Designed miniproteins, single chains, continued (2). Designs and how they scored, part 109

Each design is a single chain, and the fold is of that chain. pLDDT is the mean over its residues in the fold that is shown.

## One batch from the design tools (miniprotein)

Design m7779
Fold by ESMFold2-Fast:
Structure m7779 (fold): chain A 80 residues (1-80)
Amino acid sequence: LSERQRAEAEIALLQIRLAVIETTMDRMTPEELKEALKELDRDIERLKELAEKVEGEIKEEAEELIERIEELKKKLEEKL
């Protein structure tokens, strides 16, 4: 895969993971919520790295996804 295709695939997988967390968050224990928050922090750092290495539409998608993750983190923190 090209570097662009790998970035697109990584973004798509992260979008799927976010949808799963959004769907299941109401059923999560406090321990599961804390673990999800740690995973989301790692995802933000990875997306920041991708955004620095890519341009155009893919960079915009990565930056938008970072904002979505930050919003989701706030919702998870409110449940703790």
Scores: mean pLDDT 83

Design m7780
Fold by ESMFold2-Fast:
Structure m7780 (fold): chain A 94 residues (1-94)
Amino acid sequence: DKTEKLLKALELLAEGRDLYLQGKLEEAEELYKEALKIFEELGDKEGVADSLTNLGEVYYKQGKIEEAKKLYEKALEIDPSHVRAKINLKKVKE
């Protein structure tokens, strides 16, 4: 059950990334939110931070800069070592 949930969350992140790269931002957001919920249920801090960072990238691409900033800050509260969140947070502060 836990392994099956983890695999589902990882699949949702991969599918969401493909949609994001295609410019299907609303669809990517839905999959990332579903993945986030699963990682939160599992207590997987790395998965939560990664999902929040991916959501931030969606909001940034939509021009929702303050919302993106808050998501990157939240990701770093959960995982202070998240490299992509650190880079993206620097980018939105400019």
Scores: mean pLDDT 89

Design m7781
Fold by ESMFold2-Fast:
Structure m7781 (fold): chain A 87 residues (1-87)
Amino acid sequence: METQRELVERFASLPEEERIERAKEILEKASEEDIKFAEEILRLQREAAETGDEELAREAAEKILAAPRKVLEVYLALLILEQAEKK
């Protein structure tokens, strides 16, 4: 019984190197189906941010709320790795 916020806070509490290592481990253990689901959520969020489309933002939020914990972990892992690649 872990909220999305608690999951995010758990990752945020780790040192950067440990966050990246855990993110990689999650992706290595994740199924292609879980990765695709997480990538679809990220795609919708990026399009919503770029276009200001509230319907896309709502669809992304609904998918996050409906997602199994393992898919949420993959989603956060993708975000962590993406942030590590950015300057």
Scores: mean pLDDT 75

Design m7782
Fold by ESMFold2-Fast:
Structure m7782 (fold): chain A 63 residues (1-63)
Amino acid sequence: SPIEGGWAAAEAASKGDVQGAIEVARKYVKPGVNPEDAGLAVAAAGSEGHLYNAIFVGAMAFE
């Protein structure tokens, strides 16, 4: 689910695991969305301590 993917990507990002966030994005992104861009956006939000925002950023890119 988009929320489940967003949570998993945000959890990786909160631990400084940018590559983990990108790999989660590859699994959950909807067709036509770039998984690297989605994973990097989640990682940026997570690194700022905004875990809730990171989850929603991921969920908007995922299906």
Scores: mean pLDDT 74

Design m7783
Fold by ESMFold2-Fast:
Structure m7783 (fold): chain A 109 residues (1-109)
Amino acid sequence: SILDELRQEVFDKAIEELKKIGKKGTREEMDKLIDEAQNKVIERINSLNLPEDVKKDFIEAVKEAAEELRKYFDEKGIYYTPKNEEERKKMIEILTDAIEKLAWLKLLG
């Protein structure tokens, strides 16, 4: 389906961008980055002037998106960690963007 194609594009883009700025890491290091990115998206949703039920549905989609992203890296056996603090910020931004896009795709499907 078109949603599956768009989902795959999000994964491929995230891997491409992380590969350029990150170095080989561990599952634990990657999980911490995904946790931080997930929390940033949730904070953004909580700052919006939306009904509580809409926020709840969005937050659930974000949590599912973050879990899907973890599974994707696990299945590929690929984990990245930052080389320095500046690259860490860029990696968190990449993961935040990926989680947000995946969450939107879940809400549309």
Scores: mean pLDDT 88

Design m7784
Fold by ESMFold2-Fast:
Structure m7784 (fold): chain A 52 residues (1-52)
Amino acid sequence: DGLAEFQKLIGRELDDEALRAVIKGIQLSLGMPVDGIADQELLDAFRQALEK
């Protein structure tokens, strides 16, 4: 699911609160709505950003 995939991409063990804060930071950096929801669209955008 989305949270598990973000956990793998970050490569760190984070609790739910810390992981949600990181997701919101990623959303802000990518110009996406800052809602803390780890959906497939956010995951794909984050993967693309990491490839730079």
Scores: mean pLDDT 74

Design m7785
Fold by ESMFold2-Fast:
Structure m7785 (fold): chain A 84 residues (1-84)
Amino acid sequence: PPKPSLKEQLLSLIDSLKEAVENDENLSEEEKAKLLAELDEIRELAEKDPVKAAEKLLELVEKRWPHNTSLIELLKKLLEELKK
């Protein structure tokens, strides 16, 4: 199977987070709407500037899901790879 590009990996992570937000029973309707809007903005940014998008996504994840250390580490590695 073809290996996805770093940009495609970033877009896939954003799409997965959008699904996770939509299906999270612990989030209010207002929190879901706000997070989905922020993720949509990051997704648009990822098409134009994947490095900035990865930085914004990392900031969002660190603020909203600080205990998801695996995702934070994955995003840090992806950001480093996108810069080189």
Scores: mean pLDDT 83

Design m7786
Fold by ESMFold2-Fast:
Structure m7786 (fold): chain A 85 residues (1-85)
Amino acid sequence: MRAGEEIVERRRPEAEEAYEAGDYGSGTRELVLPSNREFGEYLAKTESPEVLEELRRRLEEERERLRDTNPDAAEVVEAILQGLE
């Protein structure tokens, strides 16, 4: 309802923007994304375990997908995953 739904919806555009930011350079990445690790830490504090499990799964899938096409974006996803720990 509150932060959970808002964060899940927000993460989807951020994933796409992270991909594009990695492809187009660091300037856009710094403006589009908060500190990637801090964002992961924020999610770990605000979301339920069920939502976190789904987010981790989707982020792992995105990291794997981006690894061949956009390694910089894959690093961004990896940083978020580290924050979730």
Scores: mean pLDDT 60

Design m7787
Fold by ESMFold2-Fast:
Structure m7787 (fold): chain A 81 residues (1-81)
Amino acid sequence: SMEELIEKIEELIKKKTKTHLLAAASEIQSWVKENDVPEEIREQLRELIRKAVGALNAGDLETAAKYVREAVKLLREFLES
């Protein structure tokens, strides 16, 4: 479920490592591929994940965590809709 996804991502973010942040990004990407998500939300999530991965590749864990947290916020807003 989306609630289980959000909980898992928040636990991964708390670890504050590149490996865990990359795992969080991968979990969001996998969930979006497996679920019927509106195109507007799907595109916003893809862009946030793209930015997070870019930050991880640059060694900027704080910026990567920021983008993953924004993706979680977007997922919560979609769930509340």
Scores: mean pLDDT 82

Design m7788
Fold by ESMFold2-Fast:
Structure m7788 (fold): chain A 64 residues (1-64)
Amino acid sequence: TPAVAWLRYMLEQGVRDPAELAEAMRKVLSEEELAAIDPAAVREILREAGFSEEEIDRLLALLA
C-alpha cells in the first residue's frame, strides 16, 4: 500500500507511538517507497491526528 494510506490505516487502528508507526512502515514499505515519502503529507496527516511537532519530527527522523 502507499505510505500515506498505510499510515492512515495504522492511526485508525489506534497506533499512536511514533517509534511503533515508523517500525511498522519500515516492515511493509520497500526502501524505494520509504524514499518516496513526502514529509509534508506525513506531517499534515499526523497533525490532523493530534501529534505534536516533536512527535512528527521524531517519526520522520526514524523513517530517514
Scores: mean pLDDT 79

Design m7789
Fold by ESMFold2-Fast:
Structure m7789 (fold): chain A 65 residues (1-65)
Amino acid sequence: MENLEKGKKLYEEGKPLEAAGYFAQAVIDDPDLAEAYRLLSEVFEKLGIPEAAERARQRADELAP
């Protein structure tokens, strides 16, 4: 949970690359956490990696449609 919150704060501060690292760690800690995949999708879009964003979105939808 803490990694997810740290990632959100960094994303709001305009540090999407650092935010992505924390969201990735949140997914490692809890691979069923749909919210972490949704946030990864958003941060990948901000980083200009639409393919990774779409993949993360699909995973989030599988976990919590």
Scores: mean pLDDT 80

Design m7790
Fold by ESMFold2-Fast:
Structure m7790 (fold): chain A 96 residues (1-96)
Amino acid sequence: SEDEKLRQKRREEFEKAVEKYGLKPEMTLKEIAERVGIDPEKLISELSLVLMIYFGVPAEEIDPEMTLKEIAEKYGLTPEQVLRAVILAIKRIKKL
């Protein structure tokens, strides 16, 4: 189906982004921002919005020294869900 093709394409784009930037759950938001060429504060602001809108979590007290794994544990998410949120935040920033 067309929906299945769109889902597969989104998964492939996600996997390519993770591989391209070498993103790992143990990395801090600061390290990710530096690798992607984004201001860490912009990444945090956009990630907070993405987490609230798409995952329904109040993204309070995120700092640049937090790892993706620590963010996942704090908000009851999986590290993969936080990675997806970070990639969406990066895509949103690059369109601005």
Scores: mean pLDDT 79

Design m7791
Fold by ESMFold2-Fast:
Structure m7791 (fold): chain A 78 residues (1-78)
Amino acid sequence: KKREELLKELDFRKRELSEEIAEFLAEKLGVPKKFAEDRRINGALHLGLIVYQQENGLPADGVLDEETREFLVEEFLK
């Protein structure tokens, strides 16, 4: 996927993530896929995101803000 497409899919204002992006986040954050099945940032994904942000020097607010989205897109595209 192109960078711009991924940034739009990771928009923190969306109520539901696509299945592909939800699975990507679960894998990247080390959270079991089952916690991404409803395609929302639930408690397990939220905590995993905070830990991921802390480990990568990002603001650890548990939100897919602009800085976190850019970092995840870089990781996805490599």
Scores: mean pLDDT 65

Design m7792
Fold by ESMFold2-Fast:
Structure m7792 (fold): chain A 72 residues (1-72)
Amino acid sequence: EKYEEYLKLAKEALERNPVPRKSIDREAVRRFAELAGAPEELVDELIRYTEKQDDPEAFAKADLVEDEIFRR
């Protein structure tokens, strides 16, 4: 399952390189997704998940949303 694969990768990445708890540049993420032709609903979800920098589940969900954006 894609979610389980991304979750495993996110856990491994956070273990090797813990990310400091900081806010993400929401405008940069929004602009990136807009350039990819993403609907606003997916953009908002991507921003929401990427802001949870120390949560491997949020990273896995962000990867799934990004896949959905680029699948289009």
Scores: mean pLDDT 65

Design m7793
Fold by ESMFold2-Fast:
Structure m7793 (fold): chain A 84 residues (1-84)
Amino acid sequence: AAPAPTAEDLAAFREAWEADPEAVVAGARAAAEAAVERAPTMSREEQELAIAEAERAAELAREAGAEEAAAVLEEAVERLRALL
């Protein structure tokens, strides 16, 4: 199972989201696109790890109330799973 977000991770994410939500969404989009672009060059195990990390990031974004960032990360998870 993907590791659950920690209270420290949630606090840091909330601080970033409150400071600049546009930058957080842009960062999530850039990270998602980079992960999808790299996926065909990764091993199956690396792809599964990338999916788990993206799912954790999406959960963290949802918990923080960053709905747009969460949606971007959830879409990345679906795209990465399609490449398995």
Scores: mean pLDDT 78

Design m7794
Fold by ESMFold2-Fast:
Structure m7794 (fold): chain A 66 residues (1-66)
Amino acid sequence: MQAEIDRIRQERLDAYEARNDPSPAERRILDAYFTAKAKAEVEGKSEEEQLKLGREAMTKTQKEIE
């Protein structure tokens, strides 16, 4: 389960990084987004819930960086 979440997260992060060169702060935010989204996907949550949880994780991580 955790290994599957990590794989999905890493694949999506790698795809984004291949097209962009995010800063360390942006990478941390993106990692939180893709991790939360991948976890929701593995748990069988709807696409809307996956996006919601991903956005919430991004917002939380942004506040932690500041």
Scores: mean pLDDT 75

Design m7795
Fold by ESMFold2-Fast:
Structure m7795 (fold): chain A 76 residues (1-76)
Amino acid sequence: MSDDESQALVQQSQQAYQQGYNDATNWVNNNNPSADTLTKMSNIYYEKSMNSTDNTVSAYLNGMSNALKQEANKKK
């Protein structure tokens, strides 16, 4: 079994992902950006997520990227 420290880190990453997803969705609702803008921003946050050395930051950025991509798909 993973120790309590490893379990806490996994939970933090999952929470960061969900927070990023929610933050991006809220930003879209407030700013009503175009599908093209959403796609461009999704790609930027995805690339930043892949280049992040912090697992929590990476998870947060990945959550934002996925939310922006879903919102872009709704505007097609």
Scores: mean pLDDT 81

Design m7796
Fold by ESMFold2-Fast:
Structure m7796 (fold): chain A 101 residues (1-101)
Amino acid sequence: SLSEEVLKKEGIEVKIEHKENGESTVTIENKKTKEKLKLNRDAAEIAQHRTAERLAEKGGDESLAEEALKLWLEEAKELLENKTEEELKAERERLQAELQA
């Protein structure tokens, strides 16, 4: 999870909405640029995991904390443009299996 202080510094707002059909949507809004991304839970969790892996590869320097939000939005956009809902669900299930192994 990204810290609330990092979110506030970058002007990023995260909103979770539950639908009548039991689906959850995650809305990520950049208040400075007014860019808004809507993700299902699967896409949001995949993007968060990919962001964590990219930060780990960069050695976990404290200066990278503010870059985490940019990477998260970048990974989220790529998932929305290149993946179907079925592909996102399958990838999240694979990540869950890997985390349990």
Scores: mean pLDDT 66

Design m7797
Fold by ESMFold2-Fast:
Structure m7797 (fold): chain A 106 residues (1-106)
Amino acid sequence: LEFPIKLSLSSYRALEIAAEIVKKKNLKSEDEIKQAVLAAYAVTKDKIPEGKRTITEDLYWAYVAGLRSRDIVDSLINLTLKLEKGELDPSQASPELIKLAQEILE
């Protein structure tokens, strides 16, 4: 990953929620992390004001410390970037994870 990484505010908030889902559910595989990202974005897509947020190298390392894995953080960021580009469909998110994402957002 090359820093700084620029995201829309909705994608950035989805990344924060997805990271919390990964942490709470102890998700490890890329497919599991993808489901967390899809669920997070499904609940943030239309609720977060327009804007941009930057992921600095310091913030990246804070995520690595919290999740204790570079691979998980790299997957979260790469999947969030794919979602921002319209390469992933948030309607494919699991209902259980959507409910958890709503609880984290509220």
Scores: mean pLDDT 82

Design m7798
Fold by ESMFold2-Fast:
Structure m7798 (fold): chain A 100 residues (1-100)
Amino acid sequence: MVEVEVELTGDLAVAKKLVKTEEASSDGKLKPFTVEVTVKAEGRVDVAVSATAKSLKSGNVGGGETAYGAAAGETLTSTATVEVKEKEEIEVTVTASGVP
């Protein structure tokens, strides 16, 4: 599991990060690789967070869960899972929106 942190300081934040998979599949089969995205909703209410993970080598895309929080200053966690066979770079896209 790899953790990605994003801070929502405006009404909308979009962040992209490259994450290397440290573990390769030992049996040549597709294995789920999970990225946990944590967003701090500083000074925002009614926050929605979604995350997707894309394998740059295979083009597989996984995840796309929306987490919703109503309280200002709440920390929200979204999880994206993509199938990987070997060590590679995963592009994680995080979209967070909130009301001031």
Scores: mean pLDDT 67

Design m7799
Fold by ESMFold2-Fast:
Structure m7799 (fold): chain A 72 residues (1-72)
Amino acid sequence: SLADLKAQLDALLQEAQARMEAIFRELGLDPTQPLSPEQLAELERRARERLGDLAAQIDAVGAQIRELLAAE
């Protein structure tokens, strides 16, 4: 159902946020401040390594939600 897909998406987003917060803590970054190009590059590298599986799952669930909303 749409509600089940939304719950799954919410759970995946919550997990992604938790992993991102862990990366920020490991790198000593302040999430409220602009990042340097070097900080962004390192953050992106770690995010791709640690969140790639979640990104794929989020995209898949998002696509399913969009298909259900487009169906009449």
Scores: mean pLDDT 81

Design m7800
Fold by ESMFold2-Fast:
Formats: sequence, structure tokens, C-alpha cells
Structure m7800 (fold): chain A 70 residues (1-70)
Amino acid sequence: MEELEERAKRARELALKNLLEMSVKAGLEKGDQIANSLGEAVSAVDKERGEKLKEELLKKIRDAVAKAKA
């Protein structure tokens, strides 16, 4: 069971990283909404980690989009 939990953790991190990269490439102004949705999905399995990832991802997406628009 621990092995499955570790695998799930890596899968979630990869999904969040891919989401960030896609949001930056698309130049999405609403990337925040996507980050919130994904964060809530992760929170359903691991609430503490999901909330932290949601906040971190929102900040990174906002910064990346702002830099891309500059």
C-alpha cells in the first residue's frame, strides 16, 4: 500500500507540473481556475497537500502568465 501511495504522489506532482506548463504556453488568463479545480481534486485525496499545491500553483501560474504577457 505504501508503494501505491508514493506512486500516486508522483502522479499528482507530474499532473500539476504539466498543468502549469500548458497554462503558460496557452497564455491562459484563467489558469487560476484550472489550478483551483486541480487543487480541489488533489485535496479530495490528500487535503493538506492539495491546499498547499493549489496555492503554490496559483502563484506560479499568475507569475508565468504575467511574464509571458510582458
Scores: mean pLDDT 66

Design m7801
Fold by ESMFold2-Fast:
Structure m7801 (fold): chain A 89 residues (1-89)
Amino acid sequence: MKEEYIKKAEEYARKGQELIEKEREAAAATPEPNKATEEILRYGALTYAYLLLAWGDEKSAEEVLKLIEEKKYEEAYKLGHKRVLELEA
């Protein structure tokens, strides 16, 4: 189970990184905020949610996933990041 959560976290992190690279290339041509920012935040938040599940913090993971479901991607990303840092400390 834990290995499956880590694999999903890695997949979402990879997708987020791919979007960041595409956004940097697009910004060189047209410096406009676009929907890719929302997708980057969503994949980042999903990465943190599955890392939290892998480490057994189901409650924090559920809170992050709920914010993603509500389309509050920036809040989900920030909460997930904070909870992951607390577990690493």
Scores: mean pLDDT 75

Design m7802
Fold by ESMFold2-Fast:
Structure m7802 (fold): chain A 93 residues (1-93)
Amino acid sequence: SKLQAIQDIQEIFAKNGIHINDNQAEQLITKLPQLDKNNDGYISAEELLSLLRDLGVPVTSLQVAQDIIKQFDINGDGRLDYLNFFKKYNISL
């Protein structure tokens, strides 16, 4: 569910020393497909960092964005497979 996705996102961010609220987590989910301009189903650490900054999340380094992606990245390619994430939580595009 979307609520479970929000909770899991918040837990992963907390493990990296970052607090995000429910609104920020929901906006992150909503905006991920909009970042995917080439429609390949993946978001880079640089794109994630830019979105987090736009949402007012105090992420200061690319390394933290990479560490967050690594915890979601089941393929180990250094990119966020957001389509697989959406499928896991039964979230519609």
Scores: mean pLDDT 78

Design m7803
Fold by ESMFold2-Fast:
Structure m7803 (fold): chain A 69 residues (1-69)
Amino acid sequence: LRARYEELLAELMRVSGLSEEKVRAAVDAIVAADDPRYEATVLGMFRKETGSERGAELLRELVAVARKL
């Protein structure tokens, strides 16, 4: 799981152009909130910022892996 988290983090950084700190902060905030509405809002912002569904998909997978750590 930790190796999968690091792989997804690296790919999301590459696709989005966002820093590691920003990506980790977004994941931590979603996990801490434990609110589907908040998660949906952040994913929507990622879609708009990246102009790509791939960035949102990677963030969703990263959050799912983080919840299992």
Scores: mean pLDDT 78

Design m7804
Fold by ESMFold2-Fast:
Structure m7804 (fold): chain A 77 residues (1-77)
Amino acid sequence: GPIERLSVEEAERRLRELEAEAEEIIEKLKENPNDVELKTRLTAIMFAILALAVESEDEEVEERALETLKEILKKAK
C-alpha cells in the first residue's frame, strides 16, 4: 500500500487536529454521555493518535502523541 512519510511538522499538525477534534467530542459527550456515535468517533481518534505515535520515528512526536492520548483518556472519564 502507499506508505506516506510524515515529516515531524505534518505529524505535529495531525496530532493538533486530532486533539482539537477529541476535545470537541468530549464536550459534546458531557451533554450526551450515552451517545454511541460520539463514543465511536472518540475511540477512532484515540486509535489515530496511537497509530501516529507508533509510526513516528521522532521520539518527541511519539512522546507528545502518547501524552495527548493520556490526557484524552483522563478527560473522557
Scores: mean pLDDT 78

Design m7805
Fold by ESMFold2-Fast:
Structure m7805 (fold): chain A 80 residues (1-80)
Amino acid sequence: SLAEVVQLVEEVARRLGMSDEQREQLVALARAVWDATDGDAAAMAARLDEIIAEMEALGADPAVIEAYRAVRDYLREQAA
């Protein structure tokens, strides 16, 4: 569910010591990806994979990239 995805995102952000603003941005992105894919786990994982590749190309913070990878991997497992 969306609530489970949001809870996972908040837990990952907390474990990585992300700021409140970074956590809020990550949650907002998760909600936007959910809305764009109607909560389809496989489609969400594919969208996150594209976002991760773009973030890596732009030299984003490795900790933020790792958080996105953790959420993507969870969604891939849920899709199986």
Scores: mean pLDDT 78

Design m7806
Fold by ESMFold2-Fast:
Structure m7806 (fold): chain A 67 residues (1-67)
Amino acid sequence: KEKEIEEVVKKVLENRGTPESSKIMAEVKEKDPEMALEVAERLRKEGEEEAIKYLKEKGKELEDIEV
């Protein structure tokens, strides 16, 4: 569960190459664990490709809110 979320964050960072994504996901996990769980569930049901797409869309909105 925790490892699944951490793995998704790692994969997103490797693909995006942005350190901000790591901080944003850490804040999301602390403030909104439901969202972090949603990403993990997408990874299990739809696969990494769909989870990454979802994170990219949500990451943009989170960056606007948190930074």
Scores: mean pLDDT 56

Design m7807
Fold by ESMFold2-Fast:
Structure m7807 (fold): chain A 99 residues (1-99)
Amino acid sequence: MAVEAAERAAEKAEEAARRAEEIDPEVAEMLRLAARLAREAARAAREGDYLTAEILLSMAIMALTVALLAAENEGKEEAAALAREALEAVAEAARAVQE
């Protein structure tokens, strides 16, 4: 469950990054960073290293929060929505890792 949640979060962040690339390249870069961190968290969880997975997902949440604030400050509503969707998925994965 924790592995699947982290992998799903990585996939959602990666999809959001592709869609954001034409809207806001800087937000897309933060979304790609979050996707990489979530993917590494899934690998850590698969190896039973839940502490590392938790730390990586926390870093992904921080990256997505920065992306969301940047998009909102720029008035990029679509980019903000993509960052929010990815943030929700990563937060769900973080909760699953702590179960």
Scores: mean pLDDT 85

Design m7808
Fold by ESMFold2-Fast:
Structure m7808 (fold): chain A 79 residues (1-79)
Amino acid sequence: SELEELRKRAAETGNKEDRIKVIEMETGIPRELIEEMEKAARAGEDRPELGERIAETLEKEGRLEEAEKIRKEIEEHKK
């Protein structure tokens, strides 16, 4: 499958772009959101609006458990 080829490529290259493509294909999360999350994580930034967008995408894909986990992480940050 295309996903298996992307996983193999990401493992072989160690390339950030290939890793992002794998995540995008696995999760359905838009590449722009994945890139913003990576930038925020690298900078130590707290950007709950990105988490909300990811949770919405996961909910639309029927991945409710993963979406709920992200929403809980956002809520814990507010406490």
Scores: mean pLDDT 72

Design m7809
Fold by ESMFold2-Fast:
Structure m7809 (fold): chain A 67 residues (1-67)
Amino acid sequence: GLDEAKKAVLEALKGLSPDLLEKVKLGLEQSKTKQEMLDFLQGRLKHETDPKNREVLEQAIKALESV
């Protein structure tokens, strides 16, 4: 369910810098559906320039899609 999706995403996001992790967590808290979480993460990935942060965001998206 949604709780499993949130848990999987948060585990994948552990690789983000602390400042970015807090911002992404706040955005995910405002997401009420799996689709809203996907749209939020994809939006962040589109504007992310750091390769390490991009890889972490892609892993989070794949983890969410797998639930």
Scores: mean pLDDT 80

Design m7810
Fold by ESMFold2-Fast:
Structure m7810 (fold): chain A 80 residues (1-80)
Amino acid sequence: MATIIANGKTGEYTVTGEAASNPRAIFAGKRVAEALKNGGTAAGAAESLREVAPAGVTVTAEGDTVTITGSAEKIAELGE
């Protein structure tokens, strides 16, 4: 299982588990963090991601952070 945490205040993101070895999953995390930093809300970003999320991917928002969990392969599909 892989986890990406993106912070909207700092534009920083953390990638753990299988996603840390998957360049497309890392890129998905970077894009979410950049969208949040450029004036997106964590809740709005999470809602948009849930609309396109593949089966087995969970997206949650708390404060200024978005957390994405799933397999690295399924998270990589969000970057497409």
Scores: mean pLDDT 75

Design m7811
Fold by ESMFold2-Fast:
Parts: structure tokens; C-alpha cells; sequence
Structure m7811 (fold): chain A 95 residues (1-95)
């Protein structure tokens, strides 16, 4: 069985990949580029935290990514979805 942190990292990577895809298809290129940059940085930070078994580092990376993405996303429903996904992943790490 994968570890709880490995599962959290996988869920975060999927959520961030979906966010990148939606941004590239729906947002102006300059905004989409910034969303991709934030998501790629978050994926790298989450992978590093999982490799180090650093639950606190992963939680910080998730919270930072959710806040930055929410500020960039013009659609309030998508922004709330991103925050909700991050909160659910964090709850799984803290469980």
C-alpha cells in the first residue's frame, strides 16, 4: 500500500494537473501561464515533501498553492473548488 503522504501527493498532482488544463483552455494566455507556473512549483514542492516524509512541508505547499491559485482564477466556483480540494487533502494528511 502507498503511504498516506504518497496518496496525498498523488491527489494533489491530479488536482493541479486538472487546474492547469482548465486554465490553458479557458483563461487568457498570460493568466494561464501564471497558473501553470504556480501549479508546477506546487507539484515540485509536494513531491519533495513526500520524498522526505515531511507532512508539515506538504501542508504548507498545498495551502500556499491554493491561495495563489484562488487569487489568479477569475471563476469564483473554480477558486472555491481548488480550496476545497486542498482542505480535503490536508485532512487526509492530518488524519
Amino acid sequence: MPSQLDLAAAMAEIALAVTKTVALKTLPPEVAERVVEVADRAIAEIREAAAKKDAEGMIKALRRAAEELAELLPDPELAEQVKRIAENIIKNIEA
Scores: mean pLDDT 81

Design m7812
Fold by ESMFold2-Fast:
Order: sequence, then structure tokens, then C-alpha cells
Structure m7812 (fold): chain A 81 residues (1-81)
Amino acid sequence: MFKEEGERHYKEGLEAYKQGRYTEAAAHFMRAGDYFEQAGEYKKASEYYRLAAEMFRLSGDDEAAEIFEQKAKEYEKKYKE
């Protein structure tokens, strides 16, 4: 269930990104990361939090971008253990 919801949000984020809706794309990638975190898929969670950070940078929200860059690094460490 969590992986299916994560994949759905990832696809919705990609569509928002293609349309230049960066804040909406960031929200979808953030939710995808949250769902994969709940599924214990820390590598995917890290990747999607990184995408959310990139979308926040594109929207000019540098504060949110830094938060999700740090969150991505935390989950990257988890899957390498």
C-alpha cells in the first residue's frame, strides 16, 4: 500500500514538474518520500526528498530546499547501514 501511494505521488510530481508547477511537484515528491520512508525503502525516500528539494529551489524556496536536502542525506545514511 505505501509503495503504491508513493509511486502515485511520484508520477503526479513528474507531471507537475513538466508543467512548471514546481511547488506542486515539490509537495508530491515530498509525499512520495514520506510513503517510501513508511515502507522502509530508505533509498527511494532519500531520492524523492532530493527531488522535492530541487523543486523547492526552482520555486525560490531555498529554506524548504535546505530542509529536504538534509532529510535526503539522513535517509541516504540509513540505507547504507
Scores: mean pLDDT 85

Design m7813
Fold by ESMFold2-Fast:
Structure m7813 (fold): chain A 82 residues (1-82)
Amino acid sequence: MIEGAIQSLKNALLAIEKGNYTLAKRYLQAAMNAVKQSDLSEDVKKRVLALIQQAIEAIDNGNYEEAKKYVEEAIRLVEEAA
């Protein structure tokens, strides 16, 4: 359900802000799975999944502010399409 994707993305954002990057990546993975199972259009799914992957890559590279921006944009796209 779309609500599950939004909640996981918001939980990931909070985890990044608290410095719990392992937990943030787990929530981002949960968000990807929720997006794949959602009724969002295929184009929106591709865009959101790309943003989540960019957020994970940014975390792995220590670019936490960039990761937050990708997560915030993913939340915006999901909420606008829901």
Scores: mean pLDDT 87

